Designed miniproteins, single chains, continued (3). Designs and how they scored, part 73

Each design is a single chain, and the fold is of that chain. pLDDT is the mean over its residues in the fold that is shown.

## One batch from the design tools (miniprotein)

Design m10513
Fold by ESMFold2-Fast:
Structure m10513 (fold): chain A 61 residues (1-61)
Amino acid sequence: DTIARVQALLQQARDGTLSEQQANELLAQGVHFSLEQAQAFERQGRLKMAARARESYLAAL
């Protein structure tokens, strides 16, 4: 189920553990990140992923 898979990946993004490859998969499917998910990446020291997540969030507005 694509919906269940997307939800699982979004939970990993919330935890800050989502891989760059998985993030690219979500973005390719038109799924956008939240500011909270961007902040989770920042807390994990993943500044490049955090910047990408913020750009995705802004593009969805």
Scores: mean pLDDT 79

Design m10514
Fold by ESMFold2-Fast:
Structure m10514 (fold): chain A 99 residues (1-99)
Amino acid sequence: AEEGAKRAEEYAKKAKEAAKKGDYKKAAEYAREAARAAEEAGRASGNKEAALAAESAAGLGAAAAGAGLATGDGEVAAKGAEVAAAGAKAAAEGKKHAG
């Protein structure tokens, strides 16, 4: 879960940098990768609530990536990546504090 959370955070940072450069296609790609990392963190959590939260955040991140791509708005994709990273972090913390 912790590795998935770190990977999601790294992709969220890359999505934000791509959006800042106006590269909405790369921002969307990195947001999709952040969403996938959040899904992996959720599966590894061993906590049903943390897993559902990470899965929900991953879905929102993937949807935002698609919307960013469709509208040419890299900021939308970058915000989606941040949501996915937050979900991945919650999954990692749920595993840490739930035992």
Scores: mean pLDDT 76

Design m10515
Fold by ESMFold2-Fast:
Structure m10515 (fold): chain A 65 residues (1-65)
Amino acid sequence: MDLLPAMEELEREFPGRGPFFIRVLQAYRAHDGDLKKTAEALGLPLSTVSRVMTVLRRYLGEGLD
């Protein structure tokens, strides 16, 4: 799966946030799609992780999981 198009769009909308979004995606996969565990592992609010994943799903579609 190629994340470059999604990261380019995210960088345009949220400059300097690209590495953060990749870290969230990797943690989400490592925790078997569990948003709560992902948020706990990263020390982030659940709402933040949920928002990032919603944006990533829009660009990756069915290919995200």
Scores: mean pLDDT 70

Design m10516
Fold by ESMFold2-Fast:
Structure m10516 (fold): chain A 71 residues (1-71)
Amino acid sequence: SRAEAVRRRALEAHREVQRLLNRQIFLTNPQDLAAVIALMRSMVKLMEKEKAPQDVLDRMRELLAELERLE
């Protein structure tokens, strides 16, 4: 289903962004942080449109808020 596909993609994106954050890559490349924030905002909007599971949506929103605190 579309909801399952969106959920899987969101969890994969979450893991990749968490990996980059743990490596502190955004501290040396602020343009990369801005690009990731823009992609995350687009993903959250897509998840809302596709009615993704609330737990995954909440995780993505929490990660987005953490990234926004770094800018």
Scores: mean pLDDT 72

Design m10517
Fold by ESMFold2-Fast:
Formats: sequence, structure tokens, C-alpha cells
Structure m10517 (fold): chain A 95 residues (1-95)
Amino acid sequence: MNEEGIRLAVAKIKEALGLDESLSEEEVRAILAEHRDDPEVQARLGEALLAAMEEVAEEYLAKLPEEEKPAARAEVEADSEPVRATLAALRAAAA
């Protein structure tokens, strides 16, 4: 999950920012660090990260027994909450 989630998040970030698919994770992180103080870039990054997390979560949930899905879903929601809160703050700052 974590390794797939990171790769998916990097791919979504590249797409959201219009970056080349050939860029490495280190190159993407350098670009993110360069735009740390840009609310518009940070909002797009947060949206890409949230979308990637939700996609990985759905794949993870699909692999679980039915009895375990409610607990796992609550855990995914808890993990996503800080990202959603950050996104809301960034959108407010970008407006």
C-alpha cells in the first residue's frame, strides 16, 4: 500500500502540475519545495494527494473481508482528514 500510494501520488502530482512523467521522486520533491509558499500550487498538490490516497484506499478496501471494511474505512477517513483540512486552508489562501 505505502509504496503504491507514493508512486500513485507522484504520478497524480505530475499530472496536476503539468510535469513530465520522466521526472524522479527527488525531482518532484525539489519542485514541491520550490513552490512551498505558493498557495495555488499547494492546493493543486493537496488535491492530487487526496485523489491518490482515495484511489489507494478503495483498492485496499476491495481486498479486505466484508467484516473488516468498516474499521478500515474509518482508518482511511482519519488518515485523509489532515489532508482535507490543509486543502481547505490552502483554497482559502489562494482565493
Scores: mean pLDDT 71

Design m10518
Fold by ESMFold2-Fast:
Structure m10518 (fold): chain A 87 residues (1-87)
Amino acid sequence: SIGEILQKVIKLLEEGKIKEAVELLEKELNIKFEDIYDIVEIAKALYELLKRSNASEELIKEVEDYLNNGEPLKALKLILENKDKLV
């Protein structure tokens, strides 16, 4: 499921395996990162998978609000903290 893929990406990010996490995001979303270390690109890609997962509308909205306010690190942190709610 999309939620299981998102959980796998989160686990890779938590383990510092940024390249592997980004490669999985690129494959699942059929996109190419310009800079694999760009926190904004990572946060936006995670948000796209989050919208396709079983995550609550409330969680999706909070992540979107952080991204719209230029707070990608807060968006990432919120997704990571809610990883168990993505399936």
Scores: mean pLDDT 86

Design m10519
Fold by ESMFold2-Fast:
Structure m10519 (fold): chain A 61 residues (1-61)
Amino acid sequence: MLSGEEVDAVWEAVSKLSPEEQAELAARTKEYIEANPDASATERLNGQLEIAKELLEELKK
């Protein structure tokens, strides 16, 4: 992916989240997947990245 560096930065930041914050991210991701059961793998990955970015933005302000 041409945005691989950005993706890596997001996941590195996610790995540094507290267990409670990681659980919240997982819950939001699960809700997204359950709402979109027929979503492609790419669509699910994009949704997960967007959710992670939003959570990280809340933390960074």
Scores: mean pLDDT 75

Design m10520
Fold by ESMFold2-Fast:
Structure m10520 (fold): chain A 80 residues (1-80)
Amino acid sequence: SDALVKKLLDKADESEKAAKEDLDRAKKLQDEADKFAKDDPENAPIFNEKAKKEVDRLNSIANGNQKLADLYRKKAAELS
């Protein structure tokens, strides 16, 4: 079904977009942590610990969304 293939591809695009947004947020947060460590080394450790946990979380979510996108694309290909 063309409609089902399109729906799967739309879901794949949404999941890939979510993964990219989470990776972009993780990179921005890491860059901010690195800058904070340089600009304010006395206060940086607390911020960097929280930033690392959030970066790790965002990377894990992004990985899950990318795998989901890959599954949707594979299913769409099998149906086309």
Scores: mean pLDDT 88

Design m10521
Fold by ESMFold2-Fast:
Structure m10521 (fold): chain A 67 residues (1-67)
Amino acid sequence: AAAEQAALQAAGDREDRFLAENPEKVISAAQAVADAWIAEGRMDEADKQALLDSVKRMVKVAEERLA
């Protein structure tokens, strides 16, 4: 329904705004999660780099969407 689409759009807009306004915080959080997963044997350094590259790309896209 239109209400679900509006709610998803509003959630997406909030996420984009949070990413654009808090790029260092989001990247730092992703680094912390990746480091924890590496320590647990659930991720390697290449996976961490791919995750960080993906997060940085998401931040850039969010900034471009809100420009």
Scores: mean pLDDT 76

Design m10522
Fold by ESMFold2-Fast:
Structure m10522 (fold): chain A 80 residues (1-80)
Amino acid sequence: SREELREVAIEMYSEMGRVVLLIMKKVTLKEKLTPEELAIVDRINALGKEAEAAIKAGDIDTARKKVEEMKKLVDELEKM
């Protein structure tokens, strides 16, 4: 449904917001991201593009799967 797509889109943008805040926090505290952190950010951005494409196509199941993969990587980035 369109309502489910809207919910997944909100979740996706929420996770993208978390990534931005984590990058700002990390850079403020230690001046730069490590190569490992940069690799995770790149993977999150790739998953975000895939999730957005799935949302635009109306593929709710794929969009949810990609957003859940993003959440796991964002949690990993936060623990670093």
Scores: mean pLDDT 88

Design m10523
Fold by ESMFold2-Fast:
Structure m10523 (fold): chain A 85 residues (1-85)
Amino acid sequence: VKEAEELVKKAEEALKEGEKYYEEGKKKLAEGKVKEGIGNILNGIGLKIEAVILAEKAKKLAKENGDEEIAEKADKLIEKAKKPV
C-alpha cells in the first residue's frame, strides 16, 4: 500500500511539473523564443511520460494488494497525463 501511494504521489508531481513546462514552452514559442520554448515542451513531454510509467506501476501494485482506491487514482493520473495541455 505505502509503495503504491508513494508512486502515485511521484506521478502527480511529475504530471504537474510536466504541465508547467509545457505551458511555459508554448508561451515562449509565442514570444519567439524558439529554443527555450522547444526545450520546455520536450521536458514537459518527458515528465508526462514519466508520470504515466509511475502511475502504471502504482496501479499494478495497488491491484496486487487489493487496493481499489489507489488503483483508481492511478488510472485517473494516466488519463490526465494523456490529455493535451
Scores: mean pLDDT 81

Design m10524
Fold by ESMFold2-Fast:
Structure m10524 (fold): chain A 57 residues (1-57)
Amino acid sequence: ERITLELENGLTLVATLNGDLAFGISVETGELALAHIDGDEATVNLLDGKIYKGRVV
C-alpha cells in the first residue's frame, strides 16, 4: 500500500506501507526514510540520522 506522510518539519514522505512499517523517500530532499505507523501518526527516521513525527495524509 502507498501512503503519504506530512512530517512536523514540513517535509513530505511518499512510502510503501507493509503492516505498521513504511519505507519511502522525502519528496523535497530525496532522502530515504523508514517510518513506524501507529494509526494516523508516524515516527519517521531519515537516513541522515534525524527523527521526526509525522501524520498519514
Scores: mean pLDDT 79

Design m10525
Fold by ESMFold2-Fast:
Structure m10525 (fold): chain A 64 residues (1-64)
Amino acid sequence: HMEELERRKRRLETAVRALEQAVAHPDGVSPEALKQAADTVARESIAAGDEELAERFRKLREQV
C-alpha cells in the first residue's frame, strides 16, 4: 500500500497549505471549523504514518 500512502501524503500536504492560507486569511470560516479541519487532517496524517505532517497540523491548531 505504499502508493496509496504516498498519494495520501500529497493530499495531506495540499490540505496543510490550504489550512495555512485559511488561518492567515479567514474568509468567513470560524476558528472552531478550522480546529476541526486541522484535527481531522492530523488524524489522517498519523494514520498515514507521517508524524511531520501531524506536527505541522498541531502547530496550525495552536494558531487558530
Scores: mean pLDDT 67

Design m10526
Fold by ESMFold2-Fast:
Structure m10526 (fold): chain A 76 residues (1-76)
Amino acid sequence: SMEEDLSVGVLALIIAVGVTVKSEPLSEEDREELRKVAEESSPAMRREIDRAIEAGLSDEDARQIIRVVRETLKRS
């Protein structure tokens, strides 16, 4: 859907920053939260989140993604 496509686009932008800035490794707590958020969203969003984690997503960027996805879900 249009909401799904928009969410994926926003996620891709955040992930691009996260991949280049490896300040703090992804914590288990934030990984769990990302997984829960992904399960509440679309399969496309889950794939992007899994890809980001495999690419070395930072803890700070993970928290930003969680906030953005939850905000999008609330408004969609």
Scores: mean pLDDT 67

Design m10527
Fold by ESMFold2-Fast:
Structure m10527 (fold): chain A 84 residues (1-84)
Amino acid sequence: SSFSVGLSGLSLAQAQAFGDQAKSQGATSTIIQGSTTSVGLSNLTFDQALKFMSQVQQQGGVGIVLKNSSSEQAAQMALQMSQL
């Protein structure tokens, strides 16, 4: 089983930094730009997912952890949650 995270409330630069960090670890990233920027990261271990959640919280963003979701699904869900 793989984990995914959706991260929102980010600048484009922050979203790119998360995506690049995840890719360096063998993960997949998808960035969605709207009124705010969101990034979805997939193919993560549970430990990697928790570390990304901690990092986004420290930066004042919002994150969610999903199981068996694509990077696109995680990014879309994070974007939708940021609009609620």
Scores: mean pLDDT 84

Design m10528
Fold by ESMFold2-Fast:
Structure m10528 (fold): chain A 81 residues (1-81)
Amino acid sequence: SEKELKSAIELLKKAIEYLEQGNEQMALLLYIAASGTLYVLEQQGKISPEQAKQIDELLKKPFSVQTLKDLIALLEKILKE
């Protein structure tokens, strides 16, 4: 779980870099990859139901730098628990 969460965080950080460079297509692909990793962790029960709910709420928000930053902050909190 920790390795997969760290991988998702790094993908999201790279997505922000691409989005800030104006490369929305690469940013979106990295975001989809990170979201897929999180979905698998949720389905395997490797994160709590409360954590899964918070992640799902953020994943439903519009794709933006702010949403990605909020998601990274949440995942970093989960890693420290």
Scores: mean pLDDT 85

Design m10529
Fold by ESMFold2-Fast:
Structure m10529 (fold): chain A 98 residues (1-98)
Amino acid sequence: MEEKLREAAIHALLVAATMAHLAKHDENPEVKKLAREAARLANEAARAAEAGDAEKAVEYLRRAAETLERAAELAEGETKETLLRLAERLRRVAEELE
């Protein structure tokens, strides 16, 4: 469990950093808004995982993945593909904690 929580925190922090970057550089204001929300949710997931709260970590990882999928519906090209890959990764990490 501890190693899986550490892995979940690392993946969540990497997604949060990527989304913070997208929120500053994307031209679509709705994608920017969803990227900021995904970064917030991913940071909450990392905090919960670092605290050993697997249930809260799973909740925030799933909500972050859902927000990334919503952003992907508005995005195009490589941005869309990146958002979908990151969402799949967070869903997989959440499943490993259950």
Scores: mean pLDDT 86

Design m10530
Fold by ESMFold2-Fast:
Structure m10530 (fold): chain A 119 residues (1-119)
Amino acid sequence: YSDEAIDFLTQLALRAAVELGDFDPENPTEEQKKLIDAILDYLKENRELFEEAFSKELVDYILSSKENTLGFLLALARLAKEAIQKKDYEEFKRDVINIFEEIEKSKLNLPELPDYFKR
């Protein structure tokens, strides 16, 4: 992993934990819907850095739909929230690779998401 990729992945994990920590998939706010769209665009723009953490096939899957992107972000938010507790930024940054490896190994088994994410 490059330093640029580790910084990207660390910021993505922190953002997911902060912005989606209290996310209710049955009742998302309009701001949360816009945030998911913005994060999807951000991931597409930084695809090469994202592919340092995941296979091209897994990245393609995550970016293929808002439903898959949300499933990934919710998994990331959960793992990041658990990992960041009582750790400083540098300690959390060290765990980021392990967080993304755990997501890859788990394969995204998305729960049934509300219709507004199913285009």
Scores: mean pLDDT 69

Design m10531
Fold by ESMFold2-Fast:
Structure m10531 (fold): chain A 80 residues (1-80)
Amino acid sequence: SAADKRKVEIEMEAMEGVLRIAIETFKNSPEEERKEFLEKMKKNIEELAKELKEKYPEFAELIDKREEEILKEIEEEIKK
């Protein structure tokens, strides 16, 4: 349903927002602590995507695409 799609979009957008705030907040932290935090965020994104696909399997493709985009952003930040 449109309502379920919107719920998925809101959850993914909220997680992206949290990630961006976290990256900005931790940019001046020691590199080891920053990377550890980003690795934890990566695990949280993977778990969120899994839970959303279980609840809304009709949107699995949308969730997978959003997860891939967010994970790529995290991996790029870890490599810096």
Scores: mean pLDDT 80

Design m10532
Fold by ESMFold2-Fast:
Structure m10532 (fold): chain A 64 residues (1-64)
Amino acid sequence: DEAIKLLDELAKESPEEVKEMLEAIKERLKEIFKKYNSKEIEENVLKEIKEGIPIFKKRIEEQK
């Protein structure tokens, strides 16, 4: 859902090696969401992803 979409967008903008890692994380999150079917878990993960993505993007750019 929204968390998975944000990770998918980040993967499309990332180097190939990072894309593979993000795709693996995305698949694991899909399984967790399917297993627990909890809006609270989905909302908490989305919050962490929204807060983490800008930091992660900045760190990737700084290493380039």
Scores: mean pLDDT 72

Design m10533
Fold by ESMFold2-Fast:
Structure m10533 (fold): chain A 80 residues (1-80)
Amino acid sequence: MSPEEQAEEHLRLIKELYEELKNMPPDTPEIEKAKLMFAMMAELESLRLLARKYPDNEKIQKYLEEAEKLHKEALELMKK
């Protein structure tokens, strides 16, 4: 798997976790939401490491920007 393919996979997982968080029932226990946030953060940290290793790779940098935006949106959902 190439670094670009690894970055794309991390972004795909972050998107799936974000959709699950967004569509959670209102009565979902806080611990279950926290588990999704921890999983998303782990994927994001892996993608951040790849982006630091390949700073000139435009595709990886673009995937990181998209992942960072999704993470910020997820944090806003957790504040409610």
Scores: mean pLDDT 85

Design m10534
Fold by ESMFold2-Fast:
Structure m10534 (fold): chain A 65 residues (1-65)
Amino acid sequence: RREEILLLIHQGYSPGQIARKLGISQSTVSRTLRELEREGLLRIDREKRAITLTEAGHALVEAVL
């Protein structure tokens, strides 16, 4: 699930689109995104409303592709 959410962010999906695609709540997606940010796999820019993968996040996505 975490790796799937990370991959979908990498592919440009919004949190709402990810929730619908995976059949989970938006609150579950939001919680998982905060967990991934705490783990250093992505960065959430609240000012720009942008979510980007870190170098570690890109490496993980490449490993599971």
Scores: mean pLDDT 78

Design m10535
Fold by ESMFold2-Fast:
Structure m10535 (fold): chain A 71 residues (1-71)
Amino acid sequence: MDEAEERKKEELKKEIRKKLEEIRELSPDNEQVQRIVDLAERALANSKDVGTLQGLLESMTGMLEYIKQKK
């Protein structure tokens, strides 16, 4: 049981880091986006709960989709 929760946390952190890297690459000149990425990295470092990590992943996924759709 504990292993399943640990794996979920690791998977979420991995996905969040991927989204943050993609956002940085797609919007290098956007200071607002860089600020959001920095805040997300801090949240990632301090987050211990799966729910908090899921919320962070959803927020970063939405932002990445928005940037990609904007082209």
Scores: mean pLDDT 77

Design m10536
Fold by ESMFold2-Fast:
Structure m10536 (fold): chain A 97 residues (1-97)
Amino acid sequence: MEEIIEEARRLLAREGITVPEPDAAQREEIRRMAELAAELAEAIARKDPSMTEEQIEEIRRQGALMGAAAALLAHAGDESAKAYVERVEEMHREYLA
C-alpha cells in the first residue's frame, strides 16, 4: 500500500538514510515484501504465549515497516538489505508454507 512505503521512507529518513522514489513495479514489490515480513513477524510473535493481541498487532505493523524499508534499501543497491529481503522470503516459506 502507498502509505506503508511513505512511512518506511520516513523511518529511514529518521536514521539519516535517503532512498530514491520507487517506480510502480518497485512499489508492488515493496508492498509484497511488507506483507511477507508482517506475516512472518506475526507468526513468530504468536509462538510466545505471553504476547497480547495488541502486542502482536504492533509487531506485525513493525514487521511491515521493516520489510518495506529493506525493499527500498535493496532497490537502492544495499547488499545487506538484499540479503535481508531474501531471508524474509525464505523464512516465510519455512514458517507459513
Scores: mean pLDDT 81

Design m10537
Fold by ESMFold2-Fast:
Structure m10537 (fold): chain A 72 residues (1-72)
Amino acid sequence: MEQEEKDIELLKLFKEDLKNQIARLESAPTLTPEQRERLEKLRIALDIVEEGIKEKKPFSEVVQRIAAALAA
């Protein structure tokens, strides 16, 4: 139980970092193709982190899911 709470807190911190990275890219007046691809990957990662928080997944499992999704 306490370990799940710690994992959720780590996921929330990761979520805030991803949101900040997305906001920085979205604040750019023009995005290159590479920046657009990075933005899409960050949005996918954010969705997976949000699902991980909802499902109370371990932080390590969420990171592995992100790596697998972004490799596809």
Scores: mean pLDDT 81

Design m10538
Fold by ESMFold2-Fast:
Structure m10538 (fold): chain A 76 residues (1-76)
Amino acid sequence: SPLQPLSVDQARAIVDALVEGALLSVRIFEEQGKPAEAEEFRRQSKEFISSLIRELVSDPEEAEKLIKEAQQRLEE
């Protein structure tokens, strides 16, 4: 565990970087003509990022809010 708790803004910055990386990977799969793999990677990324947010953000309401924001960004 980190030596200090993360703020919601710090967690958001980490999540934003992960969402950008996931969207890049989805686009690469789509460009390769692999739409099934692109959708599966998007789903796996949603699950991973949601789990990570629950670990980084102790407040359940703030965690749910950040999860919804991240999921919306992954949908484009």
Scores: mean pLDDT 83

Design m10539
Fold by ESMFold2-Fast:
Structure m10539 (fold): chain A 92 residues (1-92)
Amino acid sequence: MAEEVFEESTRVASETAYEVSYTAAKTHSEEQARQTMEDTVRYIEDHLLPYVMGQLLAAGYSPEEAVKRVERMREEIRRAAERGFEEGLKEK
């Protein structure tokens, strides 16, 4: 169902953003790691968020409700990426 797809997509995207950002921060320069984090977040935003938006709308969510949920997902993904980046830098 749309709720399950939303929750699963948010979890997987957040975990991916964290892991990529963590690994980059641990293994590369801070500047390169920050760029990798930003590129990863942008890729997820450009590809996954439109898909999730479509799924919510297809499930009968209003456009306003769907937008609010996708924006919340975007914020969670960015926070996960930033957390991974910070923790990866500490392990370097």
Scores: mean pLDDT 84

Design m10540
Fold by ESMFold2-Fast:
Structure m10540 (fold): chain A 81 residues (1-81)
Amino acid sequence: SAAFAAAAEDPSTEALRAALEQVLRAVEAAIEAVRRGEVEGDLARLEDERAVVEALLERLAAEELSVEEVEALVAELRAAL
């Protein structure tokens, strides 16, 4: 909560957090669709990707990642989807 409030004063960090949350939501939706048989997908890979995004959000909240590092990782995750 405090880290989120601090990030709100930096539009770049807030935008990257929103992008990671969007990627997390997309991965969770993909996991649900695969589990329901609506699409074909590697469920184990998607669950691993969800864990990576959750860890990145936690590290961003702890200020352990730079804006540039988060941008690069978001781009890599989007390319993998």
Scores: mean pLDDT 70

Design m10541
Fold by ESMFold2-Fast:
Structure m10541 (fold): chain A 95 residues (1-95)
Amino acid sequence: MDAIEAHSAEELRALLERIVAQEEKALEDIENSDVPEEVKEGMKLLIELYRALLRGEPLEKVEELARKILEILGREEELPEVIEALRLILEKLRA
């Protein structure tokens, strides 16, 4: 929820772009490792989620990505709270 408190859409966008860059580097470091495929898949989905937010994709697309991530983590019960947070982030990015 801290990202939603960013002073401007530009600040939030810069934060998300930084997160994407960091996660992409982490994925490159583990891509050829013996880390479980589910972990690699989860990281790829998380990167795509942040990219979808940056592109202003429809909430339905963002929800689909969040659902898949939470399913991998076994935390599907957190989906409503995550969707509400993602909706607020999308609204902030559009402002």
Scores: mean pLDDT 78

Design m10542
Fold by ESMFold2-Fast:
Structure m10542 (fold): chain A 100 residues (1-100)
Amino acid sequence: SSLEEEILALLKEAVEIVEEMIEKMKELNYPQRKIDGFEELLKLLKEYIEKKDYRGGLTLLGVLLHSIEQDPELKEEFEEEVKKLKEIRERIAELLSKLR
C-alpha cells in the first residue's frame, strides 16, 4: 500500500541519519563502545526494514532516541538529527495508526 511505501521511505531516511551520526562519531573519536552500540541499533533497524516489520522499526527508533537523550554529550552534538528522527518517528506512528 502507499502507506507502507511511505513508512518504508521514512525508515530508510532514519537509517541515513543514523549512518551519518555514526560516521561523525568516528570522526570526532567517540568511545568505541558508543559507536558499537549505535552500529548494533542500526543493524536491527535495517533488519526490521528488510522484514517489513514497521512496528519493530518504530519501537527501535524510540530506543535509539532514548539512548541519545540519556547521553548529554550525544544530545548536544546531535540536536538537529534528534529533531529529524523525532519527526520521522511521529509520522511513522501516525501512518501505522491508519493501517488498522
Scores: mean pLDDT 88

Design m10543
Fold by ESMFold2-Fast:
Structure m10543 (fold): chain A 70 residues (1-70)
Amino acid sequence: SKAQKLAELLRRAAELYSKFKELETDQQKIKRTEELVNELGRAASDVDIKKAEELVRKLEEIVKEAEEKK
């Protein structure tokens, strides 16, 4: 169902954001990433699966970049 797909995307986003906060100390980057997570919440409320998937992909790239910045 669409509800299950959105729940899975939101769970993945929460996991990614948690990892990001452990890796990143730049407050401006944290704030921008928090804004992206809030936008994802709005997309989920609108049942916009395509937008939610794109936002999760952006979050994955942000986390990957933070992991590579050792």
Scores: mean pLDDT 82

Design m10544
Fold by ESMFold2-Fast:
Structure m10544 (fold): chain A 85 residues (1-85)
Amino acid sequence: SEVERLLREMLEDVERAIEASKDPSRENAQRYTAAAIRVIGVLIDLELLAKQGVVDPATVDQLAALLGKRDWDGLRALVQRQLAA
């Protein structure tokens, strides 16, 4: 489904953000920023799908809250749970 595709894309970029945050360098700062921007893009697409009734708005709100806190571990856990359901 479109939702599963977007969640898989989000998971990949969340994992990239986590990896880039482990070792401080200019290159890793750029990788982190690129991954974070892509996660924001997926979240916008998920919000549009929630308005169409295709995904639970409460789940999208939880993803947005975790992203706002830059809680990458929490984001990864929630996305993994959604993909396992």
Scores: mean pLDDT 88

Design m10545
Fold by ESMFold2-Fast:
Structure m10545 (fold): chain A 90 residues (1-90)
Amino acid sequence: SLLEKIKELIDKLREALLAGAPFETIQRLIDEVIKLLKEITDPEEFKEAIDYINKAIGEALRRATPEQRPLLLKAASYLNDKIAEIEKEK
């Protein structure tokens, strides 16, 4: 399902962020998540996807070392901006 694919990509994104992957890799993973989010037509599935994203990123930020934090904050900002664009088009 779209929801399961989004969850898998978010888990992969979290691992890449904690590993300090290049931002180009992080951006590509986020762009794939955004593409799948745009395909969701069910409001409840969309809400579940956003809730999963917020929990995963929130947990990563709380557990991040000082060295990991800047990349996580940059990724969270990029992701939130892209989600806000989708919400305006709904």
Scores: mean pLDDT 85

Design m10546
Fold by ESMFold2-Fast:
Structure m10546 (fold): chain A 89 residues (1-89)
Amino acid sequence: EERKKKLAEIAPDIVRGVADIVKGVVLVTSKREGLPEEKVQETLAKIDEVAEKHIKRLNELIKQGKSYEEIDKEVKEFAEELSKVLREF
């Protein structure tokens, strides 16, 4: 349980890290493929919005002492929403 508790406590940092990596991929891909600046900025903003929303929820769950299972579910919801943003890019 100690390992699960520590993993839960770093979940917001994991979400932030994943979002930052994905933003990097968007920037590299957009430069390579000559995508419109406005579309790139819109996509980066959506990634930040999704990350901020889920980080806020994760911090609330952690503060309330919610189970690892609930925190894991929130992280999975973040991953699904982020994947949708990338598919629309």
Scores: mean pLDDT 83

Design m10547
Fold by ESMFold2-Fast:
Structure m10547 (fold): chain A 93 residues (1-93)
Amino acid sequence: SEDEYLEFVREAAKRIVELLEEAKKDPSKILEYGRELVDIVDQLLAALEKYDPEKAEKIRPVREKLREMVESGKLTLEDFEKLAKEILQILTE
């Protein structure tokens, strides 16, 4: 339902904010936080494709960039913050 979708998006956004704060406290775990963010975004994309396909299209390139940085081991705290904030901004549009 739309109510369940909106609640899921709200919970996902809160989790992303929490990951940002944890990453700032312990940047050495940035790859672990990056992998968790990819998982959250993959779950979001499945829901967005049904309820808001335009937001799904905006998030896909951000997700792909994050995945490449995680898989290459080159994800920095600055990149993580930028990509997470971009996802949050798209979700609130």
Scores: mean pLDDT 88

